# Designed miniproteins, single chains, continued (5): the designs that were tried, part 24

Each design is a single chain, and the fold is of that chain. pLDDT is the mean over its residues in the fold that is shown.

## One batch from the design tools (miniprotein)

Design m16849
Fold by ESMFold2-Fast:
Structure m16849 (fold): chain A 87 residues (1-87)
Amino acid sequence: MSVQELIEEAIRIAEELLAEAERRGDEVLARHIRTVLERLKEAYEDPSTPKEEILRLIEELAVLAVHAGRMDAAERLGEIGRKINEA
């Protein structure tokens, strides 16, 4: 998988987490997810974004997934981060 494909998957996970947070009325969680999602979308459009920045965003999103009770999403984000770091 390319780094861009991995970022795209992380964006999909972020969008799912955002929709769930908004549905529950968790305004604080939704705001944090939205910020990370916007930065991931910028990284997807700009291939020159440093790997360290992308890894930081994925780590932040994984922490938010844990707070959302989505351990499945957190585990997948950890796998995505590992694959990006090895690329």
Scores: mean pLDDT 87

Design m16850
Fold by ESMFold2-Fast:
Order: sequence, then C-alpha cells, then structure tokens
Structure m16850 (fold): chain A 70 residues (1-70)
Amino acid sequence: SEAEELAKLKEKARKARENGIKALKEAGVSDEQIKKVEELFEKALNAKTPEEMEKLLEEGQRLVTSLLSR
C-alpha cells in the first residue's frame, strides 16, 4: 500500500538525514550549509506522496555528497 511504502521511505529518509548531517559536521562543513541540508530533509519528511519524498531525498543526498566532495 502507499501508506506502507511512505512509512518505509520515511524511515530511510530519517536515517539518511542523521548519517548525512553527522558526516557534514565531522567534515567541518559550515552551519549555514548544514542548515540548507536539514531544510531539504525536513521538506522530504513532510512530503505527501512517496514520489515527492523520493525526489526531495535524492536532492538532499546529492547536496550532502557535493559538500563532502569539496
């Protein structure tokens, strides 16, 4: 069901947020950049559909990877 898919994706998003923010803090990324990442993950967690959540989660993960590669 959509509700089960959304719940699983929400857990994945929470874990990705925790791991991503921790990695950025350990890498010495600025609080300003970390705040932007947190805002994207918050938006993902508040998404109404699995498709919206996946898109926002992918965008958040891309930003984390970009900031860690600098």
Scores: mean pLDDT 82

Design m16851
Fold by ESMFold2-Fast:
Structure m16851 (fold): chain A 89 residues (1-89)
Amino acid sequence: DEWKKRLGDLFTVVDARPREEAEKRGAIPLSEVEKDPTILKGGLVLAEDRVPQSVIDKLRAAGKLVTVVPKEKMEEEIKRLKPTTVITA
């Protein structure tokens, strides 16, 4: 994923795929965020629309501002919003 190579150091990456796949990509597994959403830096989260609504609700309950967008808009919204965390699925 070319945009992650260019922008990945600017934010924390969380991956909703299996743990081994997330770890290979240097991302935090979504399961760790589900256990404790406060581990995420800052208050601005950008998530793919395939992330479960229950996780979005937990992040919002923890005081995070969460924007949900389709996968094809993720790179555009990262540049526009400059989120502190990105959740991919």
Scores: mean pLDDT 74

Design m16852
Fold by ESMFold2-Fast:
Formats: sequence, C-alpha cells, structure tokens
Structure m16852 (fold): chain A 77 residues (1-77)
Amino acid sequence: AEELLKKAKEAYEKGDYESAVKLAEEAVKAAAPRASDPETLEIIGEATKIAVESLLKLGKEEEARKFVEEVQKMTAE
C-alpha cells in the first residue's frame, strides 16, 4: 500500500491526474483489509486525498464524491 501511495503522489506531482486516481484507488483497496490499524487508516486517508484532488483537477466533482463514499463503505465494515 505504501508503494502504491508513493506512486500516486508522483503521478499527481507530474500532472498525471488519471494515473494518480488509479494508483490511489489501488492503494486504498490494498490497505482496506487492514483498516483497523491506525497506520493503515493514515495510508487510506492520504490515498483518498490524492484521488479526490486529482478528480477535482480533472473536473470530476461527482466522481470525487463517490470515491469518498466507496472508501467509507470499505473501511466501516
């Protein structure tokens, strides 16, 4: 999950917002089974932030909102 988060950050810094969203989504999915761990929740939070910011840069506000809703469902159990 950390490696995917790092790649998502690098994609965001390069302006590759579509790749940043995909890598952040993969990071969340990889981390979700361990969401009870505080360190894992931090990774999920950072990845979600990158995905939301990237979607907003792409003009996809509705997709950003849905992404947050999906993450909440994955982590709430």
Scores: mean pLDDT 78

Design m16853
Fold by ESMFold2-Fast:
Structure m16853 (fold): chain A 93 residues (1-93)
Amino acid sequence: SNADKLIEEAEKKIEEASKLVDRAHQALRQGRFDEARRLVEEAKKKVNESMKLIDQAYKQASTPEQRKKVRELYTKAVAVYMDIIAVEVEAEL
């Protein structure tokens, strides 16, 4: 279904964002603040893209199972966004 495709695309964007945040944490540990900032900017783009896909998936969701997956994706996207904020705070120090 269209909702399932949007869910899969959103999951991929969240996974990509999470990996970028992991790389940003590694850059911070190495004192590479400019690299960490660039990685965080890319992670934000991925999270924003995932949020748009989640909104579209929510509107297309027709089953309880799809609605549950959309809620889980929203929670994951918020968690990644909070990790991004943490990296930004550390990079500004």
Scores: mean pLDDT 88

Design m16854
Fold by ESMFold2-Fast:
Structure m16854 (fold): chain A 81 residues (1-81)
Amino acid sequence: MEELEKLKEKAIEAAREGDAEKAAEYLVELGRYTFEKTPDVTKAVGLALRAIGAALDVLRDPSKGVELAEELYELALELLK
């Protein structure tokens, strides 16, 4: 849980600084971390694809980074409970 929160915070900070590349990297890492911790492989794959989509979106528009990081974090928490 702490690692997911830290990755979310790092993605948000990078997005706020306009660093689209770092924000995208942290979104991908959040998806990868959740994939490794989730026993439900189908849901884990779905979240990983969502994380890749979020990373692509933030690379096009860094202003979406905060919104996408928060959304992805909430989905990850739902999978890990």
Scores: mean pLDDT 83

Design m16855
Fold by ESMFold2-Fast:
Structure m16855 (fold): chain A 66 residues (1-66)
Amino acid sequence: SRRDLLLRVAAHDLGVSVGAVSRLLGLLEQGKYEEARRLAEELSRRTGVPAETILRGVESVLAAMR
């Protein structure tokens, strides 16, 4: 599906798992912005990718699915 393709592309570009992108996307869809920020910060600590970059990448997936 388009959703699955967008999740895989974002995961590849951000250097995170598809599961991590899917979880962040779910939090953003629910308006749980504080929880999404915390998860992005945890992923940032593991990957070395800035949390802001991770959040922007997942936000672009959400926008593309609208």
Scores: mean pLDDT 83

Design m16856
Fold by ESMFold2-Fast:
Structure m16856 (fold): chain A 50 residues (1-50)
Amino acid sequence: SREEANLLVIKAKKLEEEGDLKGAAELYRQALKLRPDLQYARDQLAKLES
């Protein structure tokens, strides 16, 4: 759902802040499975996987 995708993005941001870039990328990927149009998650995942 939209709420689930938003919670995944919030958790991914927290992991990114903590330096868990692999964990953050996985959560952004999961958020995009629920909401493919979520630009922020798409942009962040691209940066983390570059």
Scores: mean pLDDT 83

Design m16857
Fold by ESMFold2-Fast:
Structure m16857 (fold): chain A 60 residues (1-60)
Amino acid sequence: SEELRKEAEEHIKKARELMDKDPSSRKNRLQAYDHLAEVARLYRREGKPLPGELVEYFRR
């Protein structure tokens, strides 16, 4: 759904901001991973696979 995608995109945005702010920070990396894990959790909760474009994003 559009709402699911928008929520996932906000989590991805937060993850990227954390990684870009200080890539060497363990705290920032862990928080970024938590946001990416939430994207996977959102799609799992809805019983839907991650869209290919989102899988490509979080694998990079």
Scores: mean pLDDT 73

Design m16858
Fold by ESMFold2-Fast:
Structure m16858 (fold): chain A 74 residues (1-74)
Amino acid sequence: MAAERYRQEARRRAEEKGLSPLALAVVDGLIDSAEQAGYDEETLRRVAERGLEPAERAQKLIEQSQKDADELAK
């Protein structure tokens, strides 16, 4: 499956960048959404290549949101 190939490549690149499993899940979700929407293989490849940047940003936002939630819970 095309999506599986791109997930494997994205995982390798994510490991090289030291991304967390949560950030990797963002990339997997983007690839799954694109595959489910029926996008062509070229678009799936672009999503996999560019998905690492949103994943890194999402990880930072999640970390900040968790800190904010912890402060509000006190």
Scores: mean pLDDT 70

Design m16859
Fold by ESMFold2-Fast:
Structure m16859 (fold): chain A 60 residues (1-60)
Amino acid sequence: SRVEEVKKAFVEQLKELKKEGKSKEEIKEYAELLIEHASEHLSEEEVEEIRKAAEKVLEE
């Protein structure tokens, strides 16, 4: 689905920031900005799926 494609791209972007040595706080801030932008085009349920995917990347 489109949500799965967006979620995959989002997760890959967050993982790239993690590889670059960005702090958990910086990655979280970036994730919140992306989620805010995505909320203009996605349903509440879809935004929640993306948010959960971001949390998984931040959990080590």
Scores: mean pLDDT 77

Design m16860
Fold by ESMFold2-Fast:
Structure m16860 (fold): chain A 99 residues (1-99)
Amino acid sequence: SMEEKIEKRLKKVEPQIELTAFMMAYRDVLKKQNPNISDDELSAKSMELQKALVTNDQEALEKLYSQFSPEQRAEMEELKKKRFEQMKELWRKYYEKLG
């Protein structure tokens, strides 16, 4: 069915959606933690996360996480889930339009 075809395509792009959701959630938490954060600082920190994720650098990820409290990490995980579902829905609609 079309639904089965869409689900199979979504599974293939799931890692890309997870990466995008993580990047969005991280940016959201940084802005909330420091409302006065400059665009340059926000960009630099986002690039550090992207590099760590793309290269699967667990030590760099642990170091980035260490700057957050347990409560802030929990908030980031919740935001990641929210962003993941939002992005997955956008990709689903995109595939539905392709037929």
Scores: mean pLDDT 84

Design m16861
Fold by ESMFold2-Fast:
Structure m16861 (fold): chain A 62 residues (1-62)
Amino acid sequence: MKIIAKAKKDIKALNEEYLSLKKGEIVEIEKIINDSLAEAKSLKTGKKGLVPLEYLEILEIK
């Protein structure tokens, strides 16, 4: 399942495993890790990393 989401706010990565995003940046959720975290890819930069689910607005589910 492919999920497209938008960052609700600016997010700075805590370490190399996390993804840095700007508010409004579009991401593709590749995998749901647990109730709080997803692995996502920035469609702007192509970088992958962990993102807290609470900071993402779901736009589309395919």
Scores: mean pLDDT 79

Design m16862
Fold by ESMFold2-Fast:
Structure m16862 (fold): chain A 82 residues (1-82)
Amino acid sequence: MIEELREAVKNKDFEKVKKLLEEAQKKAEELKEEIDKLENVEDLSEELKEEIEELLKFIEALRELAEEYPELLEFLEKLAEK
């Protein structure tokens, strides 16, 4: 996912960037539902922890790419406006 994001941004393939963002959003929603079911943080499985970590790495990579590629930042701002 992160490698695909970097390649898509480098190639200015914003349709693919949008698809990857939609996939990340769905994953975030699924993780939120799983977390909301937990009574204690100790109940957080290793698999769920790894999925959260991957999502956080994706967000950090997106932030770094937006700093390196100003056109990505403009694209993200337009997506936020709908």
Scores: mean pLDDT 76

Design m16863
Fold by ESMFold2-Fast:
Structure m16863 (fold): chain A 90 residues (1-90)
Amino acid sequence: DPAQAVLERMEAEFDETVAKGEEAIKNNDEEEVSEQLTLLGAMSASFEKAGRLELAKRAREEMIKLALAWAEKHGKLEEILKRLEEAENR
């Protein structure tokens, strides 16, 4: 099952994806931060579709944490918080 193989790979790479995102923030690497955010979002969606709800929640939490850390570093925290509030109310 190709979907199962992708999920197992994502589970193995999850901690590495988080670590790479955190390192990209330290290095001011916007491209790498964007790539890791995209990967965490894809992981969350894939885990949810597969019924891996705990992993989906963790991936979503790490994605939000990384996005907020990047926004705070660049003075965009208020903009990101407003967008999150709008998403919750829709």
Scores: mean pLDDT 78

Design m16864
Fold by ESMFold2-Fast:
Parts: sequence; C-alpha cells; structure tokens
Structure m16864 (fold): chain A 79 residues (1-79)
Amino acid sequence: LSVEEVAEAAIRAIEEVSKRGLMDPEFAKEAIDRLRELVKAGATPEEIAREIVKVLSKLDEEGRQAFVEALHRAVAELR
C-alpha cells in the first residue's frame, strides 16, 4: 500500500467508527483533516502510522475493535 492508500483506509475507518457513535464527531473530523494534511505535505509511512496510533489511543475497547475491523476492510478494498 502507498502512503495515500494507507491514509485513505484510515480516513474510511474513522468515518465508519464515527457514524456508529463510537468516536467523537469533532475528534473524527480533526483526525481526517490531519491525515489529509499529512498526505499533502508528503508525510512518511511512519508519520501516518503515528496518527493512526493517536486515534486508537483516544478510543475505548469497543471503538478500537470497530476501528481495526473497518481499517482491515478498507485496506482490502484499496488493493
């Protein structure tokens, strides 16, 4: 996966988890905007991974499980 594909998968996962009420909508919007900004700035895979870890750290166990499931599906769709 390219950096752009990983970021897109993460954005899709954030949107899905937010729609399910498992993530604060304002936090979701901020995280999506930040991922898009990082891609535009030519971010490294490590920088995208750090943002994903930050998102996971703000979720409870149910939210983390939902995010990982959504991320896995999004990654499969972008192959």
Scores: mean pLDDT 84

Design m16865
Fold by ESMFold2-Fast:
Structure m16865 (fold): chain A 81 residues (1-81)
Amino acid sequence: MSEELQKEVEKGVLEIGIAVGKLSIKNFEKKYPEMKEEAEKARELLKKAEEYLKQGDLEKAREELKKAFKILEEAKKKAEE
């Protein structure tokens, strides 16, 4: 009951995070063609996050999602510095 609702909320948060990640990758590919390799790497990590989420492994899904965002953040930092 409450435990299922808590997992539903956490799953929803991860789904939103993955959707935001996909939009961020799409924007990076359009603005920074040289960042295509970083964008592809982040996309692979988002795919892993989605697969773990489908398997119900919320902890691994979160870790892969964090790795994807870290790659995007580092790519943006390189463009700024």
Scores: mean pLDDT 79

Design m16866
Fold by ESMFold2-Fast:
Parts: structure tokens; C-alpha cells; sequence
Structure m16866 (fold): chain A 56 residues (1-56)
């Protein structure tokens, strides 16, 4: 559902930020991409914001 996709986008964005803080650019890119994909599926403002914060 859109709600579930929005939650997954936020979770992926959080993981991307944690990876960035840890200096893990590979994991940051991976989770940033996932956040963007989930945000597209959710088609919500909150999910899109989460993807932008992750750099997706």
C-alpha cells in the first residue's frame, strides 16, 4: 500500500543517513536508491521528502 511504501521510504532514508554518518558510501547509495524507489511507489509528499533527505 502507499502507507507501507512511505514507511519503507522513511526507513531506507534513515538507513542511508546512518551509513553516511558511518562513512559507508556504498550502503548510503544503496539505501538512498531504495528510498527513492519506495517514494515513487508511495507518491506522497512525506515519502518524497524522505527520499530527498537520503539524496535519492
Amino acid sequence: SAEEAAEKAREAARAAREALAAGDSVQMGHYGRLAGEYAERANTEEARRAAREAGA
Scores: mean pLDDT 76

Design m16867
Fold by ESMFold2-Fast:
Structure m16867 (fold): chain A 68 residues (1-68)
Amino acid sequence: SAILSPEQQDRILTELYLRGILTPEQAQAIGRALGGQPVTVDELLALIRRHVPAEHLPEVEALLARYA
């Protein structure tokens, strides 16, 4: 699995917010859980899955595939 820098994580969370998939509060909660550390695509996806309805997961997975 590819490793995402904090800057890549911020871009992904911002894009999901702009698409209406994440609320600001959900994006902040995920950001806190990430702790400013590089994480794998699978680790970020697991955190997003905790906050996002199953109906939005295919769009999240398609977005993250661009970083894999």
Scores: mean pLDDT 84

Design m16868
Fold by ESMFold2-Fast:
Structure m16868 (fold): chain A 55 residues (1-55)
Amino acid sequence: SMEELEELKEELNRLGVRALLQGHEELVAQASKLMKDPNPSIEDIKKLIEELKKV
C-alpha cells in the first residue's frame, strides 16, 4: 500500500506538472493539496489522476 501510494503520487506529480503548463489552475491546486497531505486518500488521488488525464 505504501508502494502503491508512492507510484500514485509520482503519476499525480507528472500529470500535475502538465496541467500547470496547460493553465489548469484548479486541478494544480488540488494536486498540490494532495501531495502536501501526509496521509492522503488513495481514492482522492485516483479520482484526480482520472480528471487530469481528461485535460
Scores: mean pLDDT 85

Design m16869
Fold by ESMFold2-Fast:
Structure m16869 (fold): chain A 74 residues (1-74)
Amino acid sequence: ALTPTERRVLAELAAAGDRELSASEIAERLGLSQSTVSRALSSLAAKGLVEKKKVGKSTLYRLSAEGRAALAAA
């Protein structure tokens, strides 16, 4: 099961479509702290629900196929 924060983070990534978002961008969009969003993203990545990509000093995230299915099921 997804926590409310994890679900909100996945929904924001789904709304972004094919765009990759940083933890700070997601935090700004949701009105949450970057640390809260980073913890949720780490949990979601461990579950295979988001894809994590390092670009320079930044980490970008996108919704996986499994993450999209989890949102539809929840």
Scores: mean pLDDT 82

Design m16870
Fold by ESMFold2-Fast:
Structure m16870 (fold): chain A 56 residues (1-56)
Amino acid sequence: SRALGIRLASADTGLSEAQLRRIAAARTDEELRAIAEELGVSYELARGVKEGIHLL
């Protein structure tokens, strides 16, 4: 589930659940890049987290 995926991703990445929910909520590539820059993470990490949250 998304909730479980977000909790596991938080443990793996060191990002808070709130920050991971922001990544998960991104609707466009541009929005995802902006969120990644605000959180101080790479775009590749943010994209991987977004795509993988429901698999964790």
Scores: mean pLDDT 71

Design m16871
Fold by ESMFold2-Fast:
Structure m16871 (fold): chain A 56 residues (1-56)
Amino acid sequence: SSDRAALQAYFDALRLVAQGASVEEAIAAAREKLEAAGVPPDLIETVVAWLERELG
């Protein structure tokens, strides 16, 4: 469940940036989705680090 939510948020964030959103907006949206889904903070920070590596 959490792993699927993490992957979904990661790919949704990449899609948002491809569609013209800022990196900061995409990362913020990913954090909000993962927090709402009850994903552990450590996994949320892992997803953010992946996004920063890929997009920044």
Scores: mean pLDDT 85

Design m16872
Fold by ESMFold2-Fast:
Structure m16872 (fold): chain A 96 residues (1-96)
Amino acid sequence: SMVAEDGRGFEKMRELPEEKKEEISKIILKQLQYFAEALDSNPHLSPREKAALATAFGLRLIELALRLLAEDKDLKEIEEALKKEVEERLAEVDAR
């Protein structure tokens, strides 16, 4: 069902008005930028570790956004879910 849910997320993305596609893209990019800037502030992470964490987590945020679209969540709910995911991941990194 995971593959089918991902496909539904992409279908919903294609069906959205261009304005809403731009809004969701901005939400995702804003959260990715926040995460990357927080990693850059961590003195215990190497540049390689920062790049790996940013890439892996970036893909996870995109997958989460597509899953929430497949679940008929609105843009506000998607934004709040992505914010929570970023905050939880940063707390795990800082706890090392």
Scores: mean pLDDT 78

Design m16873
Fold by ESMFold2-Fast:
Structure m16873 (fold): chain A 59 residues (1-59)
Amino acid sequence: SEVEKSEEIRKFAVELLKKNSKEEAVEKLAEYLKETYGIDEEIAKLVAENAVEELEKEL
Protein backbone atom coordinates (compact mmCIF):
# COMPACT_ATOMS: atom_id res chain seq x y z
CA SER A 1 0.00 0.00 0.00
CA GLU A 2 1.01 3.67 -0.28
CA VAL A 3 1.24 3.90 3.52
CA GLU A 4 3.63 0.94 3.69
CA LYS A 5 5.78 2.39 0.89
CA SER A 6 5.92 5.77 2.69
CA GLU A 7 6.98 4.07 5.93
CA GLU A 8 9.74 2.11 4.16
CA ILE A 9 11.02 5.27 2.46
CA ARG A 10 10.95 7.23 5.73
CA LYS A 11 12.75 4.45 7.65
CA PHE A 12 15.48 4.29 4.98
CA ALA A 13 15.84 8.10 4.97
CA VAL A 14 16.25 8.10 8.78
CA GLU A 15 18.95 5.41 8.52
CA LEU A 16 20.75 7.39 5.81
CA LEU A 17 20.70 10.60 7.89
CA LYS A 18 22.27 8.76 10.85
CA LYS A 19 25.30 7.70 8.77
CA ASN A 20 25.57 10.33 6.02
CA SER A 21 25.53 14.07 5.40
CA LYS A 22 22.28 15.63 4.18
CA GLU A 23 23.65 15.80 0.62
CA GLU A 24 24.77 12.14 0.66
CA ALA A 25 21.45 11.04 2.18
CA VAL A 26 19.51 12.81 -0.60
CA GLU A 27 21.64 11.17 -3.32
CA LYS A 28 21.35 7.68 -1.81
CA LEU A 29 17.61 8.02 -1.18
CA ALA A 30 17.04 9.23 -4.75
CA GLU A 31 18.95 6.20 -6.07
CA TYR A 32 16.86 3.90 -3.84
CA LEU A 33 13.64 5.44 -5.19
CA LYS A 34 14.81 5.01 -8.79
CA GLU A 35 15.87 1.37 -8.33
CA THR A 36 13.06 0.20 -6.03
CA TYR A 37 10.03 2.09 -7.40
CA GLY A 38 11.15 3.03 -10.92
CA ILE A 39 10.78 6.75 -10.28
CA ASP A 40 12.30 9.16 -12.81
CA GLU A 41 15.70 10.54 -11.71
CA GLU A 42 14.66 14.21 -11.44
CA ILE A 43 11.44 13.36 -9.58
CA ALA A 44 13.32 10.95 -7.29
CA LYS A 45 15.78 13.72 -6.37
CA LEU A 46 12.95 16.15 -5.57
CA VAL A 47 11.14 13.56 -3.45
CA ALA A 48 14.39 12.67 -1.66
CA GLU A 49 15.24 16.34 -0.99
CA ASN A 50 11.77 17.00 0.46
CA ALA A 51 11.86 13.86 2.64
CA VAL A 52 15.34 14.62 4.00
CA GLU A 53 14.53 18.31 4.63
CA GLU A 54 11.38 17.41 6.60
CA LEU A 55 13.25 14.80 8.67
CA GLU A 56 16.10 17.22 9.43
CA LYS A 57 13.56 19.75 10.75
CA GLU A 58 12.23 17.05 13.12
CA LEU A 59 15.69 15.94 14.31
Scores: mean pLDDT 78

Design m16874
Fold by ESMFold2-Fast:
Structure m16874 (fold): chain A 64 residues (1-64)
Amino acid sequence: SAERDLEIAKELAEKFVKYYKEGKKSQAARYFATAGIVISAASLFDPEKAEEARKYLEEAWKKA
């Protein structure tokens, strides 16, 4: 479901921050990109929750 996919996207955003801070920038970038793709796909089914997840990913980028 879109809701489950968006929760996975948030977990990927958290992994992005973790790996970026560990200096694993290529791995972090893959998590960030995958989270963005999942959010974009889910926005076709649940645009409001997708926007919340997008903001979560944006905040994760600022924390990295």
Scores: mean pLDDT 85

Design m16875
Fold by ESMFold2-Fast:
Structure m16875 (fold): chain A 95 residues (1-95)
Amino acid sequence: VQELVDLVGKIYDYLLQLQRYADQNDKKGVILYAEEILRYAEEIAKLYPSEYSQKAVEYARKALEYAKKGDLDKAVEYAQKALNYASLAVDEAQK
């Protein structure tokens, strides 16, 4: 449980960095942090396989896809969805 909480905290920190780079129109920075969000979402899905953790991975992949395409607004939107589903997975794991 604490490990999952720590991983979600890292996704939150990376989302803040991704938003900062998106605000600066820095595609390379957005890609870097989208890759980190995906890495940690996949780790949560390994530790706690669930519908929520799988959706977190799916949205993290979409965030990275849009970041690579230069659609930074959609990259932020999907990264936010990835965090939301990762948080739901961790909340469910605590039951």
Scores: mean pLDDT 88

Design m16876
Fold by ESMFold2-Fast:
Structure m16876 (fold): chain A 92 residues (1-92)
Amino acid sequence: GEREARAAAEGARAAARGADLGDGPAGAAGAAGGALRAMGSGLSGALAGAGEEAARAAREGAEEAAREAKDERGAEAARLAGEAGARAAEGG
């Protein structure tokens, strides 16, 4: 539902913001943190019996976050986080 969509979008936005910290370890860690957050939201959706809905929400949230990203690197981080969340929701 709406909660899963919001959580997935927030994870994707966190990944984009992490990437904005630069090409170094801090940017990589921030992007990875966002991806893990999205995956956690996807898994929660799967456990609640809403895996398909959570996967759809993760991908939609990632595309919205990618549009809001400062640059192409942030957009890519958002999309990767969304796909990770969707994979977790679909059962890996």
Scores: mean pLDDT 69

Design m16877
Fold by ESMFold2-Fast:
Structure m16877 (fold): chain A 80 residues (1-80)
Amino acid sequence: NLEEALRLAEEAREAAERGDAEEAFGLVGEALALALGRPDKAAEAAELGRRTAASLPREEALEAAREAAERLAEELRRRL
């Protein structure tokens, strides 16, 4: 559901604002899987997102997560 994917993307932005890059990237991964119609891949995408955040310097991870979440939310709002 695109509406649920949008909600997760918005939650990801909030997580990044709180300084939780791993949660933010995980939520972006889940939102992307749902947006692509692949709820079966949501857990895998979330784990990949968290690993990506862990591999980056904290400030870079937070900035990247915020940008990814904002871009995904904008795209989903355009499609809804």
Scores: mean pLDDT 85

Design m16878
Fold by ESMFold2-Fast:
Structure m16878 (fold): chain A 60 residues (1-60)
Amino acid sequence: MDELLEKIRKLMEEDPEVAAAFAAMYLGLLKRDPTASPEEIARAEELYDEAVRKAREVQA
C-alpha cells in the first residue's frame, strides 16, 4: 500500500498526467472497498488532487 503511494509520487515528477490517472484509479478502488478507512481515502484524495494540479501545470 505505501509502496503504491511512493510509486505514484515518483510518477508525478516524471509524468504528472499519467500519475493523475493512476491516482484516480487508486482513489476509486479505495472508495469501493468497504474496509478502507476514512484516513486512507483522505490520503488518496490528497494524492489525486496533487497529481491533477501538477498535470494541469504541465498542460498550461
Scores: mean pLDDT 76

Design m16879
Fold by ESMFold2-Fast:
Structure m16879 (fold): chain A 82 residues (1-82)
Amino acid sequence: EYEEFLKIAKELFEIVKEAAEKFHGKKREDLTEEELKELAEMTEKAKKLLEELEKASEEVLEKIYEELKEEAEKFEKELKEK
């Protein structure tokens, strides 16, 4: 069943990347309310996917968590440096 959780993890990663990429290309002041709502929806989807991953075994969850955390931190750093 690891393969199914891996697919969920990849979807979560893609959401994080898409959000980071979209906001990296724009100034916070230039974000519209519509864009902020879109980010909120992406965040909700990410949370639901993460909750599904929590149902996995501790080993699977730990691997996915570490990858997700590192990737998110990488994009956050890119946003701060730009």
Scores: mean pLDDT 71

Design m16880
Fold by ESMFold2-Fast:
Structure m16880 (fold): chain A 63 residues (1-63)
Amino acid sequence: SAEELLEKAREALAQAEENLRDPAPYARKAIELAKQALELDPNNEEAKRIIENAETALTLAGI
């Protein structure tokens, strides 16, 4: 379900934000899961926010 995908995306984003040394695998996981949630619910603002925050984490890490 979209909610289960969002729960997993939230956890992955939290791990990306906590692991500043190597956020890439967690951030990419969060983006993938959030995009899948967005396919099920195109207007899900939380999914869009997770993607934006994960992409920001990658950019700040120089990735």
Scores: mean pLDDT 83

Design m16881
Fold by ESMFold2-Fast:
Structure m16881 (fold): chain A 70 residues (1-70)
Amino acid sequence: DEEKRKLHEEMLKLIGRILAKIGEIEDLRRKLKETEDEEEIEKLEKKIKELEEEIERLLEEMKKLDEKLK
């Protein structure tokens, strides 16, 4: 089933993108623990929020692909 294989490939690509963003959030959270600068904290928290929103969008795309696989 060629269509099912293509959907699985798309799913793997989305998983890769999500994992990359999770890694970025982990790095930013580590920096948050190390900084005492209020301005820097605000910038890091904003970036984490943006990455979390991007992950939510990617998870929604994964849900759409999962529905097509069924």
Scores: mean pLDDT 83

Design m16882
Fold by ESMFold2-Fast:
Structure m16882 (fold): chain A 93 residues (1-93)
Amino acid sequence: SDELKRKLLTYAFALSVAIAIASLDTVPGARQEAADLVRQLADEIEKEFPEAKESADYLRKAADALEQGNVEEATKLARKAIDKLEEVMKKLE
């Protein structure tokens, strides 16, 4: 449905912004703020879509990677999270 597609794109956009914030190497606390935002997104997704537990788990791992400064790993984990969320949304049609 258009509503679920829009929701998926909104979560993907918020996640992209968090990853961009984590890339601000000269800003104190940027990585921690980005990690906190990703964890908030994971909690929000799990609350709205209980079947998307795997997606939320990947986002929490992405947040851990952001705190460690591993933006590349965080980006890969974030993509896996979005893929898992899309699969859940397709079943909910």
Scores: mean pLDDT 85

Design m16883
Fold by ESMFold2-Fast:
Structure m16883 (fold): chain A 75 residues (1-75)
Amino acid sequence: TRYRLAASDPQRLAEALAGLSPEAQARAREILDVLGMHRHRPLTAAEIARMLGVSVSTVRRLLARLEAAGLVEAV
């Protein structure tokens, strides 16, 4: 599965990140930034994990949350 940005709604972002640690919130924002830099090329969770230097499992967990909030879409 590949992912891209769907929306940049600040309210949805706040709700999607609610209950996450500050560290996890920072990682979620980094994922959105990476996707924003690659608007012409949808990225896999593994590609995002490599770019950020974090585990694929962490990226997949955060992507699932962002996708449920409508901030990211699977393509």
Scores: mean pLDDT 82

Design m16884
Fold by ESMFold2-Fast:
Structure m16884 (fold): chain A 67 residues (1-67)
Amino acid sequence: LQQLQQQEQQVQQTFQQAREQLDIHFAELEKRDPELAEELRKESLRILDRHQQEQQQRLEQLRQQLQ
């Protein structure tokens, strides 16, 4: 269980950093084309959220199997 909790924390940190990196990467695009930047940011966040949820679901299933 402790290992699963540690991995969950690691996943959350990784995806949080990825979101922050997206903001940085889109900062310049926002200056040129704010509409395109918003659209791409939303799309990137949706993809990132899906991957994060998939990782969280895998860890949650493992935790349930250990009960």
Scores: mean pLDDT 77

Design m16885
Fold by ESMFold2-Fast:
Order: sequence, then structure tokens, then C-alpha cells
Structure m16885 (fold): chain A 93 residues (1-93)
Amino acid sequence: SPEEDAERMAEAILKQAELIAENKDDPFLTEVALGLLAMTFAVGMRAAESIGAKELYAKKLIEALDKAIQLTKDNPEAVAFLEEMKKEAESLL
């Protein structure tokens, strides 16, 4: 269902954010995790447009990104990247 797919995407985003937070001194892992997070986000944004569940996906992505920003608060590069994605998700509302 769209709800289950949106939840799975939110969980994937949060897992990458947790990896960044746990490995703050590893710039390679931070870059890879941000890349995987961005890919998951892009898939979610495309799904929102395709299945007509725009608001559902946008709200779930924004919720996950807010939590991701809080988790990575001590990494300014990660925060800036996540805030840009959040703005894009907000544009769906």
C-alpha cells in the first residue's frame, strides 16, 4: 500500500541518518549514507507523483527528514543537505 511504501522509505532515510550520527568522524561513510538517503528520497518523490499519494508521501518524508536533521545535528554538511530535501518535499504540499 502507499502507506506501507512511505513508511519503508521513512525507515530507510532514518537508518542512513543513524549511520551518519554514529560515524561522525568518517567522511566517506557520511558521503555514501547521504547518497543512499538522497536516492531513497528521489524514489519517494517520484512515487508521490505517480500514484497520486502526494500529500501522504510528502508528510512522511518531511517527518523522517526532521528526525534525520535532529540525529545529524552536529554535522553541518549533513544538516544542509537534509534541509534542501525537506524544502523539496514541502513543495508537494
Scores: mean pLDDT 84

